# Designed miniproteins, single chains, continued (3), part 63

Each design is a single chain, and the fold is of that chain. pLDDT is the mean over its residues in the fold that is shown.

## One batch from the design tools (miniprotein)

Design m10308
Fold by ESMFold2-Fast:
Structure m10308 (fold): chain A 80 residues (1-80)
Amino acid sequence: SKELEKLIEEGKEAVARGEEEAFSALAETEEEFEEAKERGKEAGLSEEIAELLLEAIKAARAGDFEKALELMKKAEELLK
């Protein structure tokens, strides 16, 4: 839970910067996120969060930052 929350915050910061470095950070976030997902989604709730974060990263890489932010925001709400 805490790890996924951290990944969401890092992803939001990367998208907000709108720089080439932001895309690199999102790529790193995806790898870290996959590791956190494998270790921490035993309870099931984080499966939906995991899918939303992965879709957000893909949207950001495609240049659709508006969709990426909406997906990250939805994932954040599911953590509450």
Scores: mean pLDDT 63

Design m10309
Fold by ESMFold2-Fast:
Structure m10309 (fold): chain A 98 residues (1-98)
Amino acid sequence: MFPEPVVETEPQSLEELREQLKNEVDRLLERGVISEEEREELLRAVEEGDVPRLARWSERLVRLADELYARGTPEDLELAELALRAAVLLGELLRQLG
């Protein structure tokens, strides 16, 4: 059976969202978008369900993506897409926590 919607639009469990977020945060670190200290802080917020901290991180990643888009180089666009992907997952986690 061929599903009409793309897999990425399917609802995810809270546990699956946390695991995807951890993976995307690791990618942000590997590409130098965030520091190791920032990664540990964000992952702690994800594990603790710290809604205000997660909301601030979502806003930060969106602003970072906007700045990278404004630069307009191919590398900056790729990093902007990674930042937005993490922000989208944070938004979904925040929706399920709130």
Scores: mean pLDDT 78

Design m10310
Fold by ESMFold2-Fast:
Structure m10310 (fold): chain A 130 residues (1-130)
Amino acid sequence: MSEEYQKKLDELDKELGISLVGLAEMIKSIKDFSYLPEEVREYYKGIIALVEGNLEEAEAHFQRAIELAEKRPDGKFLIALALLGLGIVYKLKGDFEKAEEYFEKARKLYEEVAAEQPNPSNQLQALLSL
């Protein structure tokens, strides 16, 4: 009797998962990876692995993205994004303390980048006015 409700719940979860996975696979199938810098490509691979549930691969790719981005003067924003990715990885692994640590590191670095850079909206508005 409870099995019918469990099957319906599983079917709904699978349907939602297929929709999200389908979007990730569509993005993944785009052949423009070669135009991305290595650190950005590693970050993107981390996102794909994360969506696919490959948490160990996602963690490795995000760590690689950080290592590569640290070699760049303008890498700080990508490091913040990769730290956010690691936070999500650890949250999904059930390691909430490590997840909180990575989220806090990402937040502080993101706030630092935002404080050091001019408002991006003003730069985009200037470009759109050209």
Scores: mean pLDDT 68

Design m10311
Fold by ESMFold2-Fast:
Structure m10311 (fold): chain A 83 residues (1-83)
Amino acid sequence: DELKKKIKELEEKAKELRIQAEAYRGLAAMARSVAKLAEESGDLEGAKRSRELAEELERKAEEYEEEAKKLEEEKKKLEEELE
């Protein structure tokens, strides 16, 4: 049952990518919290660096989310082909 195997592989890979995206989202939230604390303490350069890090981490999360969505869409098409 080749189609069932492909569906499972796509599901597992999409799930892994979603987990990675969530991890990057969490790290980005932490970096934003650090930026806020730095700004409140008057460390404007530290705040800027932490915001830049948060933006980079958010970009990586979006890339993983886009890849996961593509695999999820491919999985749905294969599931619809099963009669």
Scores: mean pLDDT 87

Design m10312
Fold by ESMFold2-Fast:
Structure m10312 (fold): chain A 60 residues (1-60)
Amino acid sequence: GPQLAEVTEDYEAKSPDELTLKKGEKVEILEHVDEEHVLVRSLETGEEGLVPVSKLEVLS
């Protein structure tokens, strides 16, 4: 099944390839890009982008 995570604190995109997320939002992890960033899809908006892994808690 999909790898789900919850946003633990607000994050504002720093570049066009990043996603702005608010605390408590749910995302699907699509790919681990590097040690600091994951590619996610917002379950709220359906938008995809990079976010720091430190802003996420894996739910399963």
Scores: mean pLDDT 83

Design m10313
Fold by ESMFold2-Fast:
Structure m10313 (fold): chain A 88 residues (1-88)
Amino acid sequence: MEEVERLLERLREAVDRLLEIARKHGYTPEQLEALRKTAEQLLEVAERIAAGEDVSGFELTFPAPDHPEIQAALGEALRAVEELRRLR
């Protein structure tokens, strides 16, 4: 249980970092909103996995990040979700 909460916290931090970096790189309000919605979907999926729900029917499409810093933050978030899946 503690490890699940730790992974969810890491994911939330990675998402916040992702949005901050995107804003810093001059993403438009429309691009930021699209990225925010994608991040919210990722968090929702992670929370459902933590709750023991079957999310196999859920498909998440990510916009391809064009900056290395954004790509790194997205990679952190995805890794946290992968680790969370392994705990089930």
Scores: mean pLDDT 71

Design m10315
Fold by ESMFold2-Fast:
Structure m10315 (fold): chain A 63 residues (1-63)
Amino acid sequence: DDLRAIGDRYDKLGEEEFKKGNYKKAAEHYRLAAEVYRQSGDTERADIAEKKAEEALKKYKES
């Protein structure tokens, strides 16, 4: 399977958990997306996914 497609799946799972208010799970999925995007050489998408993970962790800690 394409690494980009795998990263996209984790990013989507993170978005779904974030919308449900499951911020810790969202952060975990966004972190996995970032790792896979980095492995594919897509540093821009990896950076965006890391930023989303940080935002999710912030919301988790504020809850």
Scores: mean pLDDT 86

Design m10316
Fold by ESMFold2-Fast:
Structure m10316 (fold): chain A 78 residues (1-78)
Amino acid sequence: NVAKAIEALEAAEAVGLDAIKANRPLTSDESMALVRELSKYISVDEAMEIVNKMTLAVAKRDESELRRIVEEAKKKVE
């Protein structure tokens, strides 16, 4: 379901943005939870790729890169 995939990606973006605002990295537990949630709608390999890119963007505190990663992922599921 494309709509649910988009909602899950937007929820993942919100988690990443919250971490950037809190000046903290994504934890291993948070990253695993995001992979599990996204894997309900996309492949595990795709979910891991997206979450790994998000984790790096959050570590760099790069809000623009985080948003770009999520927008590219949404285009692939449309």
Scores: mean pLDDT 86

Design m10317
Fold by ESMFold2-Fast:
Structure m10317 (fold): chain A 67 residues (1-67)
Amino acid sequence: MADEYLEKGREYLKQGKYEEAVKWFEKAIELDPDNAEAWRLLGEAYEKLGKVNQAVAWHLRAVGAEL
């Protein structure tokens, strides 16, 4: 299930392995693209990597772009 990949991503995020966390969150999104939590966590992982612009883009996709 997508939730299993989401959980894997969270474990890597807790370990400071942000690049691996991104990979697992992207897998969760591939299986469940409507999972707002996965998009939010992907944004957080990009923010941790210093890719703030990508983090904002992923967050906007999760919340339906209220700009």
Scores: mean pLDDT 72

Design m10318
Fold by ESMFold2-Fast:
Structure m10318 (fold): chain A 83 residues (1-83)
Amino acid sequence: AMSPELRAALARVEALRAALEAAIAAAPDDLDGITALWLEFERAAAEARELARAEGDEAAVARVDALLDAASAAVQATLARAA
């Protein structure tokens, strides 16, 4: 069963993803703000992934990896438009 710590970590990753998506939608030219949110999201995702691996929760690892891929693509697309 998923631990309370892993569930809290996954909820944090989801909240940071939503904040990052909202920031990109509202102010795509605020590259400093987007970069700061991306770094916080990446750190939270790394912690959640390590907890999921420690618990043997392969579904949670896959979920974090999918969220990282989606968020990375959105950030890269935003930076490419700014260049």
Scores: mean pLDDT 86

Design m10319
Fold by ESMFold2-Fast:
Structure m10319 (fold): chain A 61 residues (1-61)
Amino acid sequence: MEVKVGEVVIVEIPTPDGVEKRLGVVEEVAPDGKTAKVRVLGVDGGKEVIEVPAENLKPLE
């Protein structure tokens, strides 16, 4: 699914105990749609921006 800037998404983050799902807002999408920068919600001040493969992003249903 094509991710858009400003979209609220579920970010799948791999951890030793499995995949952790967090909410984020897409800030940037690479021109090829393979990578996106997402601001992670629920972290101190909402200032953490991470770069993740677009396949790790899921639409919020």
Scores: mean pLDDT 72

Design m10320
Fold by ESMFold2-Fast:
Structure m10320 (fold): chain A 89 residues (1-89)
Amino acid sequence: MKREKIIEKLKELKAKSTNPAVQQLLDSLIDDVKNGGITVEDLDAIAKVLEVRRAELEAQGRLTPETQANLDAMLKAIEEAKKIVEEEE
């Protein structure tokens, strides 16, 4: 099934990542696929939440270089997940 192929590809992305925040994000996405599937729109919504969180932290003077790097890595993982979902439809 296409859903099972998406799960496999997301697990491959997780295996290639050394970032714990990215690994946790990908685990969450895998669970979402198992429980109902995910759409490109769902992934865009998650990316938007991360962008808003970045802006919030910056406005509060709480955006550290480590937090910035983690958010950037998570956004990159979401873009890679979008490509997987789009290719499998």
Scores: mean pLDDT 83

Design m10321
Fold by ESMFold2-Fast:
Structure m10321 (fold): chain A 78 residues (1-78)
Amino acid sequence: MDLYLVTVTVAREHAAANKEAISKAAAELGGEVVAVDEGADTVTIYVRLPSLEAAEQLAKFAASLPGVLSVSIRKLPP
């Protein structure tokens, strides 16, 4: 099964709430948060998901959250 990485960049002031919401949504889709990179003004959340459908659903959800600056999906190498 192919794995997908969803990368969500959020404004720092929204990071705590978005991390909680994204972690919950990821778990419901069979995925998990694998890394969080904290910058000066932004926080980047990395989520691994078991299918493209799950990744697209998480990306759509994340894009609707306040303070989300960018969302991208990448297929992980086999």
Scores: mean pLDDT 85

Design m10322
Fold by ESMFold2-Fast:
Structure m10322 (fold): chain A 92 residues (1-92)
Amino acid sequence: GSEAAGILIDAARRALARGATVSASIRGDEVVLTARGADAETRAIFRDAAARLRELGADVRLSEDGDTVTLTVGGLSPTAMTAVVLDVMGLS
């Protein structure tokens, strides 16, 4: 339930604290969390978050392209997806 949302919000907060530009959006039934200007530690944070989300049974795709890292997560409730977007975008 809410544990997956917490993992995404924590990853976003940690990336933002490192100076990355963080955004979150809903694409169909998936949450997309993106960090731009990601350093090696921000990438490690997103890789760790992806592993934790997979252990919870979430459908997770991790993409790394240049200095951008993106987590795409399916299997969250609409309420959990909305909570992630509102919390992350409120930080930005």
Scores: mean pLDDT 85

Design m10323
Fold by ESMFold2-Fast:
Structure m10323 (fold): chain A 72 residues (1-72)
Amino acid sequence: MADELFEKGKEAYERGDYETAVKYFEEAIKLDPEHPKIAEAYRLLGRAYQKLGDPEKAIEYFEKAAAIEKKR
């Protein structure tokens, strides 16, 4: 379920396993692109890609999160 994948992604991110965090968040977004936590997932994906040394992906996800958060 998307909720479980978002939680697993956050757990992986918190322990510094950024590659695993990315996988869980990307699968959660595929499963439920309208999920209430989608903006949070995009922000965490941006930070995870930043830690993995992929600044282009990081910027992409930060912009996606910002676009959603503008609606509040």
Scores: mean pLDDT 80

Design m10324
Fold by ESMFold2-Fast:
Structure m10324 (fold): chain A 65 residues (1-65)
Amino acid sequence: SLEERARELIERLDELIERNRDDPELVAMLRQQREDLRRMLAAGRVTEEDLDATEHTLRVIEEGL
């Protein structure tokens, strides 16, 4: 479901925030992404497009790009 996918992405964001704890600019951006996704999930308005965009961003960061 979109809700399950959103929760998985939030978990990945939490892991990236912890991993990049020494990079305050990146952590601030990741925390904003997490908050936005949490708000969309709480409102029941998460879309596949939003999840795809978030997943792409996380992939780029995870690959060190």
Scores: mean pLDDT 84

Design m10325
Fold by ESMFold2-Fast:
Structure m10325 (fold): chain A 71 residues (1-71)
Amino acid sequence: SSMEEARKLAEEAREAYEKGDVEKAVELATELYRMFGVNVPEELRVGLLAHETGIPREVAERAVERAEKEE
């Protein structure tokens, strides 16, 4: 079970964004997306990632794009 790790990644991504470290927020959100995003319809991925982390949709979109480009 990776639920606890997912919660921690979501919280750390939000904290990084709140501190102004957008690149760290994208990195952490990318790791969270790799754990669960592939099981979500493409049109919902960005919205759900933004909802789970609390980061802006723009930052969540960068995380999804990063994860998908490495695959």
Scores: mean pLDDT 78

Design m10326
Fold by ESMFold2-Fast:
Structure m10326 (fold): chain A 56 residues (1-56)
Amino acid sequence: SMSQKTKEKVEKYSTEKAKEYLKKGDIGKAASELAKSGLSPEDVQKWAKEEMEKRE
């Protein structure tokens, strides 16, 4: 599970575009937008994995 601090970082780096992609179910494009916003590759990977697992 992501820590609270990791969740706060994801929220901080979540652009409107990333949120739009997530609503459409495009986790890959949402993750790309988070990475472009400066979120670390490790945090992007953890977030994307949890989002994919939630949609399993």
Scores: mean pLDDT 76

Design m10327
Fold by ESMFold2-Fast:
Structure m10327 (fold): chain A 75 residues (1-75)
Amino acid sequence: MSPEQKQQMIQAAMDTIRQTLDSLGLSTSVKNTILTDTQNQLNQIANNSKNRDEFIQGIVKSVNDAIDRGDQAKS
């Protein structure tokens, strides 16, 4: 997987997370913290994943974790 492909997948994941967090009505500070933490996590996954499958699994987990964190913050 090329760096450009990784960047496109990270961008798509971040867009999905942002849309979901926006729908939850979170404060700007909480939303920005989750987005920043998730972006950093995805960058680490991009650097540390050994193959395409590990990278995709890492993205899926990061998206699910970010959405779960947003839902918990809403409560």
Scores: mean pLDDT 84

Design m10328
Fold by ESMFold2-Fast:
Structure m10328 (fold): chain A 59 residues (1-59)
Amino acid sequence: SLENMIQLMREAGFSDKEILVLLRTLLGVDPEEARKEVDKMSEEEQRKAIEELVRELSE
């Protein structure tokens, strides 16, 4: 599941920035563009964006 994947990434030492870039890339966003967009976000915004994606995609 997506939740399991995110948990495994966090256990492996991935930051919320790295996780969000990977999730956006999997949704069809170019990796360079995803990095640029996420780089503009605060740590709080990155975490909330992950939580929102998990909610929307876990249905």
Scores: mean pLDDT 80

Design m10329
Fold by ESMFold2-Fast:
Structure m10329 (fold): chain A 89 residues (1-89)
Amino acid sequence: SMEELAEALLERFRARLKQLPGLSDEDIDEIVAIVREGVRRYLATGSREPLDEAHTRVLALLREKGYSEETILAVHREIAELQDALDAA
């Protein structure tokens, strides 16, 4: 199902974030929670807007927490890959 695929993609996303240097487990949990809610709303509505809002909120959160632009760009790429994988399904 799309829900099973989305959960598998979210677990892969979490695993990839854990490989990035300098991200705390607490911040990874918060990022995944934001993105999970965006994915849930995307599946319910068929609209990209909740995914785009979640993406924007995560990047703003990381900037507020003082992460480097290198780390923010790496997280941005991981979210974009997740969005592309969901769109391709």
Scores: mean pLDDT 88

Design m10330
Fold by ESMFold2-Fast:
Structure m10330 (fold): chain A 65 residues (1-65)
Amino acid sequence: SEAAVLSVKHDLMTKHGLSEEEAEELIERAREGASVEELVEILKKKGVSDEDARKIATGIVKAVE
């Protein structure tokens, strides 16, 4: 859902301090078939906690399904 994708992008930027470009990169990787585990690793490299990264990654994958 486009609305779900926009909601996730907004949360990445406002709650987790990611840039618009970083948020769009994660969403695009998920559209290309990246797993929750792959997105968690990327988010943790950007300074997101393991708990938050897992929650966010799951939300991104669900939004692009």
Scores: mean pLDDT 82

Design m10331
Fold by ESMFold2-Fast:
Structure m10331 (fold): chain A 70 residues (1-70)
Amino acid sequence: SKLEELKEKIEELQKEIQKGADEKKWDEVIEKTKEMTKLVVEYLKLQGKEEVAEKVKERSKKMIEAIKKA
């Protein structure tokens, strides 16, 4: 299903983000975080969780700001 495909892609991006953070590749971490947020928002909207999707977008913006300061 579309939900399972999105979930799998999100899980792979989470692994790539963690690896990038461990390696201090902050530009890669920022780009992958943006990509993952887009997929998570789509995943949540497909489940009818639009309010949660908006909260995830705001949290991601704060995370990206924190990474840019690192």
Scores: mean pLDDT 82

Design m10332
Fold by ESMFold2-Fast:
Structure m10332 (fold): chain A 56 residues (1-56)
Amino acid sequence: DELKKKGAEAIKLIYEDPEKGKELAEEVIKKLEEAGDYEGAEALKGIVEGFLSQKS
């Protein structure tokens, strides 16, 4: 599952580079929503927001 792999990469990238990771996560979230995977999109949003809050 390409979107699932990209989501994992976005999470990893947020840990290493929050700005680039957020950009990738936003792209994956958009694609998940376009594919009708709203639950996956919301889960990824929560993870991203959690990491950004801790790193900010």
Scores: mean pLDDT 77

Design m10333
Fold by ESMFold2-Fast:
Structure m10333 (fold): chain A 69 residues (1-69)
Amino acid sequence: MSEEELEAEVDLALATMLLTLQKRYPENLSKEDIEKAIELAKRALERSTDPNMRKAAEEVIKEAEELLK
């Protein structure tokens, strides 16, 4: 695993965790935390060539954008 691939995995894991926390405890996370999850997922999408990771990152972005409506 390259450093770039590892960074993509970490960014995606953090983005997924932030979305999970927002869905479970919406009063504890701000709009800025959701925007951070989108940023992390976009970085994972840019760094990863793995189609499964790219799909997961796209799903995280879609869910986070829905939460911002």
Scores: mean pLDDT 79

Design m10334
Fold by ESMFold2-Fast:
Structure m10334 (fold): chain A 111 residues (1-111)
Amino acid sequence: MDEAREALRKGDYEKAVEIAKKELEKNPTADVYTLLGEAYYRLGKYEEAIEAFLKAVELDPSNAVAIRLLAEAMRKLGQKEKADELGSKALTAINNGDYEKALEYARELAK
């Protein structure tokens, strides 16, 4: 985890992807999927970023960071209205402790 975060901080996004993928083989966590998604996003690989962020939300539906980044990746793919509406609804659901609704909105957003 720390090595992948260091690669992200240095702007070595391809290295961050490689380290995160290796970490997922040992311990698939929402934090590692969020980091993998951010690295893909920085590389302009928005479809791969969306897939990673959705996995992060599936593992931890309270992960507001992954939901915000999922919405940002969808905006980059031209889905601005969908990202603004469903991203907002998912974050509101987290704030209300409705993690089932947060996951439902995140899944709908990623379609």
Scores: mean pLDDT 87

Design m10335
Fold by ESMFold2-Fast:
Structure m10335 (fold): chain A 76 residues (1-76)
Amino acid sequence: ARAAFDEGLRLYSQGKLEEAAAKFEEAIRLDPEFALAWLWLGIVYHLLGKDEEAREAFRRALELDPRLRLAADALA
């Protein structure tokens, strides 16, 4: 899970948003409780214009780790 997440962050930094989303989805498939992967998937979905999927990902990130205030601020 962590390796897929780290690769997702690398792809995001290169502007490869669809490839980054696929890696964050892989991280979540391996560890569905990986709150940071849900948070970053939400960020990437938002940037891709997938607002409904982004909101669901942010909600799940907050449910898993309420300390992710960035997700709370994005939903407010």
Scores: mean pLDDT 77

Design m10336
Fold by ESMFold2-Fast:
Structure m10336 (fold): chain A 61 residues (1-61)
Amino acid sequence: SLLEEGERLAEEARRLIEEGRVEEAQKKAWESVQLYSKAGESKKALEVGIELGRLIQEAKA
């Protein structure tokens, strides 16, 4: 399902952030947020986008 794929991509983005692979993490985070939005999960899309965006910005510093 779109929700399951969104969750998988969000989890992958978190792993990539931990590895310092920021550009790949950004791509996976963006794909995850889009899948949540397509699934009609607007609140979850916003929450995940904010969480992963913050972590990515911190990792870039």
Scores: mean pLDDT 85

Design m10337
Fold by ESMFold2-Fast:
Structure m10337 (fold): chain A 59 residues (1-59)
Amino acid sequence: LSEKGKAELEKTAKESPKVAKELLEEAKKLEESDPRRAAALYAAANILKVAAEFAEEKL
């Protein structure tokens, strides 16, 4: 694995969980007013969580 690749994986592992948490909080606030948008944000947060887990596994 290249040094750039390792740095990108470390950034993904560290940053993606934070972004996912922010998206989950936003989704919860939108559940009543915009359930479709809330669902999209939940999906995005889940994708980021999986990406972070994958990045951590490869480090």
Scores: mean pLDDT 79

Design m10338
Fold by ESMFold2-Fast:
Structure m10338 (fold): chain A 56 residues (1-56)
Amino acid sequence: MPSLDEQLAAMEAALQRKTEEALAKETDPHRRALLRGVAEGVLEIARAVINLVKQK
């Protein structure tokens, strides 16, 4: 099965792709900043969960 690091990398790639799609449709700089911040927050939470599982 894929390693947790490979799964995290796949999630990062998917999140980046969807964030870029959303940003392509958004012209407001404040909403663009919010979208980037939300994407970063989601990735940070995912990374913390993966790290917790790896420590098991």
Scores: mean pLDDT 76

Design m10339
Fold by ESMFold2-Fast:
Order: structure tokens, then sequence, then C-alpha cells
Structure m10339 (fold): chain A 65 residues (1-65)
């Protein structure tokens, strides 16, 4: 499920495994494109990686859902 992918991604993010966390968040979005939390978590990973423009874009997408 999209929720299970989000939970797994959060565990990877906590472990500093940012690329793997981002991949799972993108899979959650693919499974449920209206899953606001998945966009928000992806924005968080991108911000942690210094990818500010991408983080802002996904954060804005989360806010409109």
Amino acid sequence: SAEALLAEGRALFAAGRYDEAAALYRQAIALDPNYAEAYLELAGVLAAQGRTSEANAYGAKAAEL
C-alpha cells in the first residue's frame, strides 16, 4: 500500500538513506497521486539533500491536496 511505502521511506530517511527514502516516496505517489503526506515527505528528503527548488515544488503540491 501507499501507506506502507511511506512508513518504510520514513525509516530509511531516519537512517540517512535519502535516495532510497525518496524512491519509496515516489512509489507511494505513483500508487496514490493524491497522497499529500507522500509529497510532503519527499519534499523533506529533498530539503535534507539541499535540493531546495525541488523540495519547494513538492511541498507546494502537498499543500494543494
Scores: mean pLDDT 86

Design m10340
Fold by ESMFold2-Fast:
Structure m10340 (fold): chain A 66 residues (1-66)
Amino acid sequence: MNKVVATGLSAEGATAAALVAIGEGGRATVDTGDPIKVVAEGLSREGAEQVKAVAEASGGTAEVEY
């Protein structure tokens, strides 16, 4: 039910964020436009925070929607 929107990611960062979202039981959509954007959905609060942390560690900006 929680969602994370992350932008300003490298290709590696976008892949890492998407894989974490899937590992947490969510879904991820990667938009490879400029800037690269990842939308992760169907996450627990804990899973959403983990996706946010990975995206931010990759140099991106992430927002959690609870």
Scores: mean pLDDT 78

Design m10341
Fold by ESMFold2-Fast:
Structure m10341 (fold): chain A 58 residues (1-58)
Amino acid sequence: MTKEEIKKLAEKAVKDLIEEGKVDEAEDLAEKVTIALVSGNIDEAAEIVKEHLKKISK
């Protein structure tokens, strides 16, 4: 995943959580992804987003 793809997926995931009323979870996800991306840990940021998507898929 590129940094731009991770940002796009994270933005969508955060928006979906807010729409579900899970504001605290949305803030936690946004913070974790932002910290990983700022630290240059692109693989960690990708893993955070992938794990979130797995949890909401079923």
Scores: mean pLDDT 78

Design m10342
Fold by ESMFold2-Fast:
Structure m10342 (fold): chain A 87 residues (1-87)
Amino acid sequence: KAEEAIRLAEEAIEAARRGDIEEAARKVEEAARLLEELGKTTVAIQALSLVLAARVLHDMGREEEARRTLIYAAELLREAAREVAEE
């Protein structure tokens, strides 16, 4: 489960780097849900808030900021998931 969250976060970063905002947002949402199930509620809420912000930025045509926001959200989730995986 924690390893799956790490994988999803890494996939989200890669999708964001390619400019695939919708795929990156979806992967961040999936990783956040897994982290919430693992008791990491605060970081999950933070990441979901960043996804909402990124979608608004994407709709406004602010693609660079949308990508940076999703990468940041994914990195937060990846760090939290690694901490859980470390036991």
Scores: mean pLDDT 84

Design m10344
Fold by ESMFold2-Fast:
Structure m10344 (fold): chain A 84 residues (1-84)
Amino acid sequence: SLREKANELIKEAKRLEKQGKFTEAADKYVEAANLYEQDGDYRLAASLYRKASELYRQAGETEKAQEMEDKANELLKKAGYDLS
C-alpha cells in the first residue's frame, strides 16, 4: 500500500537523520509525504513536509525548507485546520 511504502521511507529517513545526513533524510521524508498526500492523509503529509523543512534548514538549504513549509501549510488548509 501507499502507507506501507511511506513508512519504509520514514524508517530510512530516521536512519539517515541519525547519521547526520540531513538533506538525504529530508528527501526521504518528502517522498513519504507525497505518498500520504496521494492517500488523502493531508495531516500526516503536512507533518512530514514540516519535518523535511526542519532538516533542510539544518543542512543550510533554506529555499527547499521554505518550499516544504509552504506545502505543509497548504495541506493543513485543505484539511480544514484553519476553520476553527
Scores: mean pLDDT 86

